# Designed miniproteins, single chains, continued (4): the designs that were tried, part 59

Each design is a single chain, and the fold is of that chain. pLDDT is the mean over its residues in the fold that is shown.

## One batch from the design tools (miniprotein)

Design m14161
Fold by ESMFold2-Fast:
Structure m14161 (fold): chain A 62 residues (1-62)
Amino acid sequence: AAEARERAIAAVRAGDVEAAERYLAGVSVLDPSPEGQAAATAAGRALRAGDREAAIEHLRRA
């Protein structure tokens, strides 16, 4: 889970939204906990809204 999270954060920082969304899907699969699922969902919403800092913050909780 940690590696997928770090890759998602790196993709968000690079502005690669497509790669970030793919890594977010991986985080969701590797951490099926309700907390991990909620964090991944919130990160995806923030990313689609263009809020990169919020997306990174949510990913750190996943």
Scores: mean pLDDT 74

Design m14162
Fold by ESMFold2-Fast:
Structure m14162 (fold): chain A 57 residues (1-57)
Amino acid sequence: MGLELAEQGKLEEAIEEYEKEIAENPENRVAWHLLGLVLEGVGKTEEAKKYFEKAKA
């Protein structure tokens, strides 16, 4: 849908940036947590939970 596509455009950029951070520093719990928040924002709640669990480790 048009509104979802506009939201996803900016959120996809945020996902890419946090994925880069995680690739460079997998121990960065803040990056895992922030990626989880972005995924929750796009409605990917199950995926977000996985990243929140990584943030706790």
Scores: mean pLDDT 72

Design m14163
Fold by ESMFold2-Fast:
Structure m14163 (fold): chain A 79 residues (1-79)
Amino acid sequence: MKVTVAPTDTVENVLKKAGYTGPKEDYVLIYKGKEIEVPDDAYVGNAIKAGGPVDSNVTFGGPGSLPAGGTVEVEIKKK
């Protein structure tokens, strides 16, 4: 399932938006065809900024923010 990520969404918040129940550890997030690793207390947008397959022309705001004026879509896959 694909989910739109807000700047301050954690993995748990993204799973709740998708309607997933159960432990977050059973799921992976995929951005632009690659799995992203997000610590429990980190924002998904910040993890994408730090090491995800982001477009080099995209600028991010501060920690946890997404590209200016935009949202990011991620895919949720069960492990």
Scores: mean pLDDT 63

Design m14164
Fold by ESMFold2-Fast:
Structure m14164 (fold): chain A 120 residues (1-120)
Amino acid sequence: SMEEEEINRIKKEARELAEAAKQADPGTASGLYRRAILLASKNLEAAEELVRTVIELDPEGGGERIVDAIKSLPKEEGIKQAELVAEAAKRVAERSTNPEDRELAKQFAERSKKLAEELK
C-alpha cells in the first residue's frame, strides 16, 4: 500500500503534467500523459486522483489524450495501463456526486476498456 505522502506527491506531479499537456501539441501532450499514467500505475487510489485531475483540467480532450498516451506504450504495458485507467475511471464515476464529472469518468472508463480490448 502507498503512503499518504506518496499519494499526495503523485497528485501534485500528475496535476503539473496534465496542466503542461493541456498547453502542448498532441505529440508532447501524449508524452506528458504517458509519464502521469506510469507514475499513478502503482496504486489504484493514485490512478483515481489522476482521472479526477484530468477531468478537472482537460474535460474536453483529456480522454482522447490518455488513449493516445497509452497507444504510445509497448503493447503489454499499454494493455495493463488501459485496464488500470478503465477501473480507476469506473470507480471515479461510481463515487462522483457531480453528474458532469460522473459522465466524463464514464466516458474515460468506456474509452479505456475499448482500448484494452483493441490492444489484445
Scores: mean pLDDT 79

Design m14165
Fold by ESMFold2-Fast:
Structure m14165 (fold): chain A 92 residues (1-92)
Amino acid sequence: GSSATGLLVELIRQLTARGITVSVAIEGDRLILTFSGIDDESKQLLLETAKRLREAGASVELQIEGDTAVLTVGGLSATGQTAVALEVIGLQ
């Protein structure tokens, strides 16, 4: 199966390719991703990715409000958090 880091990198790539805005914050061992401009297809992808992240052993909280989603992920290594943050920043 895919690693939690790999799942998040793929999610960011797929959603940004659709024109969705992504921002990242790191708070200790937690990674917080905010997605803006999401459609119903992107909401389904977020829900599927949250499930796969939990199956990979990550702690996951997903909140969806209108066209905005906040995905909070714990259990990533520091290297994994950095890789995800660089994917977000490298697209800007």
Scores: mean pLDDT 84

Design m14166
Fold by ESMFold2-Fast:
Structure m14166 (fold): chain A 96 residues (1-96)
Amino acid sequence: SSLAESTDIVKAMENGLKAAGYEVLKSVEIEKDGYKAAGILARTPDGKEILYAVVTKDGKVVASKRIDLDTGEVRETAPDSPEAKELLDKVIKELL
């Protein structure tokens, strides 16, 4: 049972991307052992594709990755645990 009131991180990410003019193509959410992992594949208004993935624990971001699929640019917060890394990698795999 979660001690956090339901922070729908996928919904928050989708709302942020839509507000920026992005189209959400695919989303994935996985919850395990108090970790919540979310990923979104989105398209910019000019047709570029971007992948976002984030892992949170107790409302704190413990891992993240943003990949620009056109340029190959990666921005990340390195996972602080094997569990965060496993969930981050799993979300990215399910989006591709």
Scores: mean pLDDT 78

Design m14167
Fold by ESMFold2-Fast:
Structure m14167 (fold): chain A 61 residues (1-61)
Amino acid sequence: SAEEKAIEFLKSLGLSEEEAEEIIRAYREGRLTQELTRLYLEGKLTPEQAREVAELLDELL
């Protein structure tokens, strides 16, 4: 499914399954930019990875 592909991609970036599920939830709730900014500030994503996540979620979901 599209969600399974999104979770697999997010986990490939070193994120946990719980973090991946929260990103998908944030996307569906219109909070993706806020969530990606939080992960960047916590050192869990680079700016380039955050952009790649946003682009992939727009394509898949």
Scores: mean pLDDT 85

Design m14168
Fold by ESMFold2-Fast:
Structure m14168 (fold): chain A 58 residues (1-58)
Amino acid sequence: MVEDIELAAEELERKGKLEEAKKLRELARQARDYIAQGNTAEAVRVAEEAGRLYKEAR
């Protein structure tokens, strides 16, 4: 999950979409923080947001 978001950010950086890549990296960090806190519901919500952003940026 988090690793997939980080890979998506790297792909967008290679395509020159730096703003979207930065947002994905921020979402990956937030998801990792929520997982560390045991807040799975918020981690899933953040991952879904990241997926939507990546889909729109493609």
Scores: mean pLDDT 80

Design m14170
Fold by ESMFold2-Fast:
Structure m14170 (fold): chain A 60 residues (1-60)
Amino acid sequence: LSDEQKQAINRAASEAIERLEAGEDPEKVREELTKKLVEAGLSEEAARRAADGVVDHALS
C-alpha cells in the first residue's frame, strides 16, 4: 500500500471510532468504514475484516 492509502485507512478508522463514541449505529459505521477501506485499496474481504475489528475493538 502507498503512504496515501495508509493515511486514508488510518483516517477512516479514526473517524469510525469517533462516530461510534458519538453513539452512531455500529452497523452503519461498519458499512461506511468497509466502503472507505475498499476505496483506499483493500480487497472487499480484507476491508470487511478490518472494519469488523475496528468496531469490535471500539465497543469492547
Scores: mean pLDDT 80

Design m14171
Fold by ESMFold2-Fast:
Structure m14171 (fold): chain A 80 residues (1-80)
Amino acid sequence: DEKVLNITLEILRLSHLVSLGKLSEEEAEKKVNEILEKLAKELGISPEEAAELLTKRSKEIAEKEPEKVAARLAEVRAEI
């Protein structure tokens, strides 16, 4: 759960950096692909399945602890 949340927050941080002009879309896409490939390799699944897993697990975490997820998102955005 925490690992999935941390990976999801890292991807969201990259997206926010792009929106602020601090990171190019090309650079962010490369970093996101590297994250998904690494996760897929660790789990023995495809990168597409890894992306689906992150989406599904992030929703589960948000349903279980919505206040905690909201606080972590605010922290990530505040650091940027």
Scores: mean pLDDT 76

Design m14172
Fold by ESMFold2-Fast:
Formats: sequence, structure tokens, C-alpha cells
Structure m14172 (fold): chain A 62 residues (1-62)
Amino acid sequence: MEKQKKDIKIVALILRAVGSLLEGRPDEAIRDAQEAIKLAKENGDEVGLKTAERVLEEARSL
């Protein structure tokens, strides 16, 4: 139950970060991507971690 809850939150944070990038709000995207990275590391979610790191890199390039 706890792992599934964190997985859903990681996905939600990644989607929110991507949305912020599309709206031209890189500062908000960076915050959400960093939180997703932290949760993915705590939860052992390798796919979520890689995806969140990619979003963070894109946000920092803007």
C-alpha cells in the first residue's frame, strides 16, 4: 500500500513538472522534478528516477 501510494505521487509530480515546462514555468518544474527524484530514490523506483532526472535536466536548460 505505501509503495503504491508513493509511485502514484511520483507520477503526479512528474506530470505536474512537465505541465509547468509547457506553460513556461521552469522554476515550478524544477521543484516538482526534485521532489519526484527524492521520492523515487526512497521508493526504489528506477523508472520514476530516470524520468524525473530527465525532466529536471530539461527544466534547467530553459
Scores: mean pLDDT 80

Design m14173
Fold by ESMFold2-Fast:
Structure m14173 (fold): chain A 77 residues (1-77)
Amino acid sequence: PEELTEEAVRAYRAGDYEKAAELFEKASQIYEKNGDYRKAAEFYRKAAEMYQKLGDTERAERYRKHADEFEKKAKEA
């Protein structure tokens, strides 16, 4: 998942927010499967930020809810 986050940062710096969002989402899914809910929450929040920059408010809100859910799981784990 580290490589995906590095690629996402490069996409973000290039102004490719759609690709950055996708890569952050993939990274968060891998962290979720590994039980690392804290990092999963972090990268879902970054994906939400990217969708907000794209004007996709609906997806941004959806991913923010996912981030909140995983943040709660991280505190329980």
Scores: mean pLDDT 80

Design m14174
Fold by ESMFold2-Fast:
Structure m14174 (fold): chain A 65 residues (1-65)
Amino acid sequence: SAVIKRALLAELRKLAEELGVSEEELARMEQAVRDGDLATLRALLREAGASEEVIEGFLAAVEAS
């Protein structure tokens, strides 16, 4: 759903601000969400310092969209 994907991208931007990621890193994360590339998204979120609970919750939401 386009509505769900927009909501996920907005949530990702908030998370990126909290984690202090660069605009370049955020752009790669946004592309992974658009592509449904869960492996790349997991790796980027983990590298950025997101908790395992946050990572798995976000990935489940992306997979469902």
Scores: mean pLDDT 83

Design m14175
Fold by ESMFold2-Fast:
Structure m14175 (fold): chain A 79 residues (1-79)
Amino acid sequence: GKEERVERLRRELEEAKKRLLEAMKAEDLDAAIEEAERVIEIAEEIKRLDPSLTLEAEIEIGVAQLVIGVLNLIKRKQE
């Protein structure tokens, strides 16, 4: 049920975070932004399904939003 769905989303979150790191190592800013956006999407679903995880989900969302902001600033500087 719900617990199984939350555990799947938590695994998907960790996979998205891994892909974000790999994209950053490859200096693929567009791929890194896409994976950070995926982190936000997954964390929002976790928060919706299990409100007891709201703090953990909000931290992940906040970190991903900061990453997107920094990467967009880097893209502007490279123009």
Scores: mean pLDDT 88

Design m14176
Fold by ESMFold2-Fast:
Structure m14176 (fold): chain A 71 residues (1-71)
Amino acid sequence: RPKQLGEAGRELALWLGASEEDAEAMGRALEAGATEGEVGGVRFKLTPLDDGSTALAASRGTEAGVRVIPA
């Protein structure tokens, strides 16, 4: 699960236009157990869902995205 959260976070940060360095830092923070934060202008938050999955929401400027990671 931490690896999947980190990979989803890196992908989402890059999709929002973050640098590769900032995307890597966000991925590592998620792998280390961060549930919310900001890296390189990307604000992120994890929300646990009732089915055991986790929603990762992130925004940068006016752009936003969500990824759902299964349990």
Scores: mean pLDDT 80

Design m14177
Fold by ESMFold2-Fast:
Structure m14177 (fold): chain A 72 residues (1-72)
Amino acid sequence: TYTTVDRAKRKPTEEELEAIARNIYAHKKMEGVEVSFEDILKAVRKLAEEGYSIVEIANRVLEMSEEEIKKL
């Protein structure tokens, strides 16, 4: 059912989602944005389920406000 030939568009692994969530959390904390790691992980998983790549997820969540992250 899933193709293995398009490596650029493969579904992110749980380990990759956790890694990017930790990176985003560190950036948000540096910027003074008071979001929890759990809120970020939820947003990251939601976007992965919608078909976004790791790079797209990172870019989208990094641009989101605290309120936008919690809304997801």
Scores: mean pLDDT 75

Design m14178
Fold by ESMFold2-Fast:
Structure m14178 (fold): chain A 94 residues (1-94)
Amino acid sequence: MSKKEELKKLLDELIAFLRQEAGRASGLERVYLQTLIDSFEALKARLDAGEDPEEVAKEMLDTLEVGIQVARALGRDDLVARLEEFKKKVEEIL
């Protein structure tokens, strides 16, 4: 699989996971999760538009780090662990 195809599948998996989490969340947690979803959807759109997969992957790492900090602030240790797993997978693609 190409780096672009691997990154696109990983973005799809991450977006689907975050949408499931947002669906069971409420209040500010739902708003923060939706902001993360919107950010990753924007990265996927850029990848689909033909941007360099390595540059998209780097921005995905930055967005994941923001997501991890938000998850920690929310006391969501389970979400922190899952986002760190996605971060490691992105690092493996680079």
Scores: mean pLDDT 88

Design m14179
Fold by ESMFold2-Fast:
Structure m14179 (fold): chain A 97 residues (1-97)
Amino acid sequence: GGFGRRELDEGRLDEALALFDERIKEDPNDAAAYNNRGEVLARQGRLDEAIEDYEKAIELNPNYAEAYKNLGEVLKKQGKTEEAEEYFQKAKELDPN
């Protein structure tokens, strides 16, 4: 959702993290909140924690193309290129545009 997204887009990572933490406490099934928190964690270099959030977003919404793409980007940053390509392919299948 828009909650916390402005803070993330403006680079206010600690503020964005606090807002997404609050949203997840209010609604533990909000796939978008996990995906958005994963983006904050990835930008902070907390790659393993970002992976956990993207995996949770995919668990809650298996058709979440953006979460697969974001997971692929983090895996690529870790040098897991082959695994990253599998997730990029899945994202393209879900959102070919």
Scores: mean pLDDT 87

Design m14180
Fold by ESMFold2-Fast:
Structure m14180 (fold): chain A 83 residues (1-83)
Amino acid sequence: SRSDSSIRAIQSAGDIAIRSIRNGDYDTARDIFNGLRDMAISLNNNDAVNYIDQAITYLDNGDTDSAIDYLNQAVRSIQNTLS
């Protein structure tokens, strides 16, 4: 279904962002974060927007573990909205 395809696409984007962070490719991770943030805005999901903003802040401060944690919370929040 369309919802199932969207849920898989969001999970894939999150997985790519985590791999990019682990590889030190923070620019790719930020691009993905911005894409997820735009989607969260389009879905009126303020919780996911806030989680992405926290993920960006922690990534910019070099706290990659917290950035990944907030990214996972954002991905889950967006997927719940699409379900």
Scores: mean pLDDT 88

Design m14181
Fold by ESMFold2-Fast:
Structure m14181 (fold): chain A 80 residues (1-80)
Amino acid sequence: GTAAVLTPEQEEYKKELEKELKEFLQTVLKLPEELAKKVAEQMAKAMAANKEEGEKLLKEFKEEALKNPEEIRELILAQA
């Protein structure tokens, strides 16, 4: 398949997203550290490929998770 290669700037953004998402998933959704890290890495990779869309998705995800933490937690567990 055609692999989209991340730029160095996108790779740095991905690393920052991984940290932020992992912390959010552990503190708000109460995910185990190992699962939170895995989910954060997958989400960060997708978001970093398009920064503007990624920032929007991150905001929407955080807002939905704060509104319905148990529902979002169950969705993540079902996918993991």
Scores: mean pLDDT 77

Design m14182
Fold by ESMFold2-Fast:
Structure m14182 (fold): chain A 60 residues (1-60)
Amino acid sequence: GKEKLIELLKKESGMSEKEAEEAVEQLEKLKEEGLIDNIIENLREQGQTELADAIEEFVK
């Protein structure tokens, strides 16, 4: 869920709590724009599998 995604963004990207929450809001906007699947695919291609899985679970 959202909490797992925030923790991963803080751990892997060095984001603050506020920056991670802002990133989650951006992901919700990308889902509304139909771009979220492209983001998930790009993260998997880069080996960011845990982050991609967390985003996919959050947007379901």
Scores: mean pLDDT 80

Design m14183
Fold by ESMFold2-Fast:
Structure m14183 (fold): chain A 109 residues (1-109)
Amino acid sequence: SMEKKLKEKKKKEEEKKAADEAAEKVKELGDKALESKSKEEQDRLLLEAGDYLAEMLARYGSEAGKAGMDVIEETGKRLGDLQKSVSLAVGAAIRGVGLEFQRELEERK
């Protein structure tokens, strides 16, 4: 039972580290979008951030996804394109949930 508690604590620490790394990577992409002079380049970087967020949601769960979504929304506000950033964040969340459902269905075989 003590060994189980230590494993659970280590797993939570790894999940928190993954959430922090996910937020940092999404922020890096968002900062590059803010520095870009091209609307096409900004859109490409935001889509890349959204795809990365969907993968992190599927792999590490909602905590990592929430941190990344908050960064996407803040970046969109600063770009003056809040509706697009919200759409990207919602799209990433929906894709992440879909991937999690597929994983759970596979585990029930």
Scores: mean pLDDT 69

Design m14184
Fold by ESMFold2-Fast:
Structure m14184 (fold): chain A 107 residues (1-107)
Amino acid sequence: GYEGFDEEVEKFLQEALSKTLAELLKNPDARDKLVEALRQIAEELESKGYTEAAEHFRRAADAVRAGKPQEAAKHTIEALKVVREKDPELAKEVYGRLAEALGEAQS
């Protein structure tokens, strides 16, 4: 639901992603791969009319480039929330692409 429970889940996911990004961003190659993946997701979302979500992913990419894991996590979760409210199936696809990008960056 989009009730108080979702707010607690959102905060938990943002903290978990922030910790994952903090470790990942120590590697410059991982940082570059993640920036590219986030920008590709933003471009695709903008092409589909999700301008607000695309802007959040661009801000997440900028935060990754700057080595700011908490800011990157915040913008990523806000982007996913915006997509999920309008298109839950697209949000699942975007989440999958993010998981793949995080895995690729770790390799």
Scores: mean pLDDT 82

Design m14185
Fold by ESMFold2-Fast:
Structure m14185 (fold): chain A 76 residues (1-76)
Amino acid sequence: LTPQEEVDIWAALLLIHAAVAINAAEKAGRQDTVEKIRKLADEYLARIEATPDPQEARRLAEEGIKEIDKIYEESL
């Protein structure tokens, strides 16, 4: 894999995780949670796509996933 391909994979993993969390929040009727997760995912996606370093992309994806989980848990 090229460094760019590795960055793209970490971006994809963040988006998949965000999509699952958004779908769960939508089914629960938690529209405010949906909006918070969407905004956070967009912010982390932009940061991941801006880095040429796959290690930094991984760090950002892992951080973003944890923050998404925290938002979902805090809204329960």
Scores: mean pLDDT 85

Design m14186
Fold by ESMFold2-Fast:
Structure m14186 (fold): chain A 56 residues (1-56)
Amino acid sequence: LDEKEEFIAKYIREKIEKEGLSLDEVQELLAKLVDEIYEEGLNKDEVIEKLYEKLK
C-alpha cells in the first residue's frame, strides 16, 4: 500500500477496534465513505486522495 492507502487502512482498523464493528458494519462504513467522496468520473487514485483528505 502507498502511504495514503496505509493511512486509510489504519484509520478503518482503529475504528473497528474502538467500536467493535462486524464485517457487515465495516462494509457499510466503507460504502458510506466512498459515497461521500465519489462523483462520476473519478478514478481510483482521485478517490484515495479525497478520502485521505477527509480523514485527516
Scores: mean pLDDT 74

Design m14187
Fold by ESMFold2-Fast:
Structure m14187 (fold): chain A 61 residues (1-61)
Amino acid sequence: SSAKREELEKRLKELWEKAKQEKDRERQMQVISLLAEAAKALKEGNYEEAEKLLEEAERVL
C-alpha cells in the first residue's frame, strides 16, 4: 500500500541520517549496506523484506 511505502521510506531516510553520523566505520558500513538492500526491496515492492532490513539496521546502530 502507498501508506506502508511512505512509512518505510521515511524510516529509511531517518536511519540514513543516523548512519551518516556514525563514527564507527565498520558499523557505519554495515548499516549503509542494510539500508541499500532495504531501498532495493522498497523499489521492488517487497515491503516485508524492506521492514526486516530496516529493523536490522536499527539494531546495529
Scores: mean pLDDT 86

Design m14188
Fold by ESMFold2-Fast:
Structure m14188 (fold): chain A 83 residues (1-83)
Amino acid sequence: VDEKEVNRALATMYEYLGKLFEKQGRYDDAATLYSKAAELYVQSGDYEGAAKAYRNASDAFEKAGNTELAEKMRQKAEEVEKK
């Protein structure tokens, strides 16, 4: 197991936990988990996965009322989509 493989597995786990917290209405926690997943997807070279995770984080921050972090996550998604 190499670092890239580990990072991708961790990203998948954080994404799953983010979805669970979002279903519970824990939007700030969900957004944080999606953001962590996106960073791990970037480190694994999965830019498509990273973009989706950043968009999920943006949506979750927006539902939490955190417009500034939502916009920041949207910008990060656009940046990784260019790769």
Scores: mean pLDDT 85

Design m14189
Fold by ESMFold2-Fast:
Structure m14189 (fold): chain A 70 residues (1-70)
Amino acid sequence: SSLELQARVARHDLEEAVRRLEEAGRLELAKETRKLGEQLIQAVYDGDMERARELARRIRELAEEAGIKL
C-alpha cells in the first residue's frame, strides 16, 4: 500500500540521516532523529496514519535543517 511504501522510504531516510549526523559528530541530533524514528515505527504499528505522516515530515525537516540532503 501507499502507506507501507511511505513508511519504508521514511525508515531508509531516517537510517541515512542518523548515519550522516553521527559521521558529522552531531550526536545529539542523531539521538533526537533516532527517537523520532522509533515513534514513527510505533505510530505505523498502532495504525495512527496521521501521527506517522507528521513524524515523517518532522524527521525530513530536521535532516534538511541539519544540512543533510536525503
Scores: mean pLDDT 75

Design m14190
Fold by ESMFold2-Fast:
Structure m14190 (fold): chain A 55 residues (1-55)
Amino acid sequence: VEKVIESIKATLELLSELPKERQQKAVDLILKWVEENYPSAVEEVKKLAEEFLAK
């Protein structure tokens, strides 16, 4: 689980250079993938995604 969170953080950093619409679409895809494969990490990833999109 910890490795998943760190990978998501790194991915979000790479996405920061994209337009907001593409960031939103990428976040939606990431959340869906996490929900299907790592459900215990969903809430932490949602928080990271919300913080990322809010800036």
Scores: mean pLDDT 78

Design m14192
Fold by ESMFold2-Fast:
Structure m14192 (fold): chain A 77 residues (1-77)
Amino acid sequence: SEEEEKIRKARELFEKARQAYLNGDYETAIKYAKEAAELGSPELQALAYDIISDAYRKLGKTEEAEKYRQKALELRA
């Protein structure tokens, strides 16, 4: 189904984001994590926002990091 395709694509994008983050490619991690957040479940969206927040923090973008941290917390509240 279209929903199953979106979930699968979101998971693949999330895996790419995580791998990019582990490799120190923080800009690529943010890009893939944002795409995953648009397509994924609320749970995957929260995990994607965690990666975005952590990656922005590594880039010294503290305000953006805090914004995405808050978005992740709101999804878990």
Scores: mean pLDDT 88

Design m14193
Fold by ESMFold2-Fast:
Structure m14193 (fold): chain A 85 residues (1-85)
Amino acid sequence: SAEERRQFLESLREATVRMAAAIEAGDLPTARNIAKDIASAQKHKEEMQRETDRLLVSLRLFAEAGHDVAAYAEAIRKYLEKQLA
């Protein structure tokens, strides 16, 4: 339903904010676990899990290069939302 989709997207947003905070704190294992929880909420679709892992590697490289990881995490959230539509 539209309400179930809205609740899922809000949970995804909250998880993405927590993921961005973990990356900024240098806690990449926690960030990866949060991303896997997001993928798991989509019933462990293998393709989505691989794509999430690839995006997390990109986030780590961006953080190491001094880029704004919070903005990048937001891009990942929007990508995941698109995959759920």
Scores: mean pLDDT 68

Design m14194
Fold by ESMFold2-Fast:
Structure m14194 (fold): chain A 61 residues (1-61)
Amino acid sequence: DAEAELARGKELLAAGRYEEATRAFGRALRIDPRNEEAKRLLAEALRKLGQDGTAEGVLAS
């Protein structure tokens, strides 16, 4: 479910596994598109990967 993917993404982000974190947060948003926390965390993970434009697009959604 969305909360499980969000929790997984947070653990991956803390571990520096940014690509895996983006996938987990992406899955959370597919389940719950209005989850603002998942959008912010996805944007943070994308910025860590140097994908600033994609991160801005996520936040604008």
Scores: mean pLDDT 80

Design m14195
Fold by ESMFold2-Fast:
Structure m14195 (fold): chain A 64 residues (1-64)
Amino acid sequence: MKEKLEQEIREALARMMAAIAKLLEDEEEKREIIEEMRRMAATLTDPEARARVEAAIREVEERL
């Protein structure tokens, strides 16, 4: 119950980071955000939530 809420919050934060990364022009700053998103994805225990965060990371990487 509380664990699911924590997962949803972490997923939302990762999506926000992806949106910020898409607005940045600096490749180094984009890579820093991608690494932070990967760390956050690693803390997700829900495989579906993790897959959604990994998809967002891939979207940002494709724009590098």
Scores: mean pLDDT 75

Design m14196
Fold by ESMFold2-Fast:
Parts: C-alpha cells; sequence; structure tokens
Structure m14196 (fold): chain A 71 residues (1-71)
C-alpha cells in the first residue's frame, strides 16, 4: 500500500503517515514524498522526525494559501 511506501521513504511509522493524510490530505502527503525523493536523488537524504514532517506539512499548506491569495 502507498502508506507503507511513504512510511519507508520518510522514515516514520505508518501511523504517522495515516495521521498526516487524515489531517492534511493525500496531496500534501504526495508533495512531502516527492520532496524526499528529490533530496535522495540529490544525495541530501536524511530521515525526518514526525515533528519535522508535521512542520513541513504545515509549510506546504501555508504555501498553498499564499499562492491561492496571489492568484
Amino acid sequence: DRQKAYAELLGVSQSVIRELEKKYGKKVLDILAAAALGRKAAGRYRALSPEELRAMAEAVVKNYEVEAARA
């Protein structure tokens, strides 16, 4: 399942991934996963804590709001 793949990629439990998807939605989770793959491809990969992932999810949501207000 996609949640298991995200948990392995981001270095967190499936419970954390389920929490993030429920709170922020699948599109935010997809963005976090894409960013992690980008860092891995650039040789910059490191595992993130659940707190760091929550902070990144909040930043993604805030960025969407800023772009929506600008458009």
Scores: mean pLDDT 72

Design m14197
Fold by ESMFold2-Fast:
Structure m14197 (fold): chain A 101 residues (1-101)
Amino acid sequence: MATVTVSFAEPLDLERAERALRAAAEAAPSIKRITVVGPDGRTATGIGTGMEAAEQALERMRELGLPLQALSVTAENKEDALAAARAAAEAAGVPARLTVY
């Protein structure tokens, strides 16, 4: 398993966050976990395969009213985690920094 974090230059509202999370899941069906971090450090985590993880994270974000400052994607391999992270950054349309673990 590998984890890649996407840190956005500005917090994403729910519309841009939904686009980013769905794009990540579409790019990497092997995703096992997505963790969203808000500007205040609160988190929303989705656990599941691919789109299941994205949808669970989105539901928790909606419940909390949480903007997305950073996104951590855990997938089966580094290639998939990077693909998900890049897709999320592109779909958000906001400058982002990727960090690989």
Scores: mean pLDDT 87

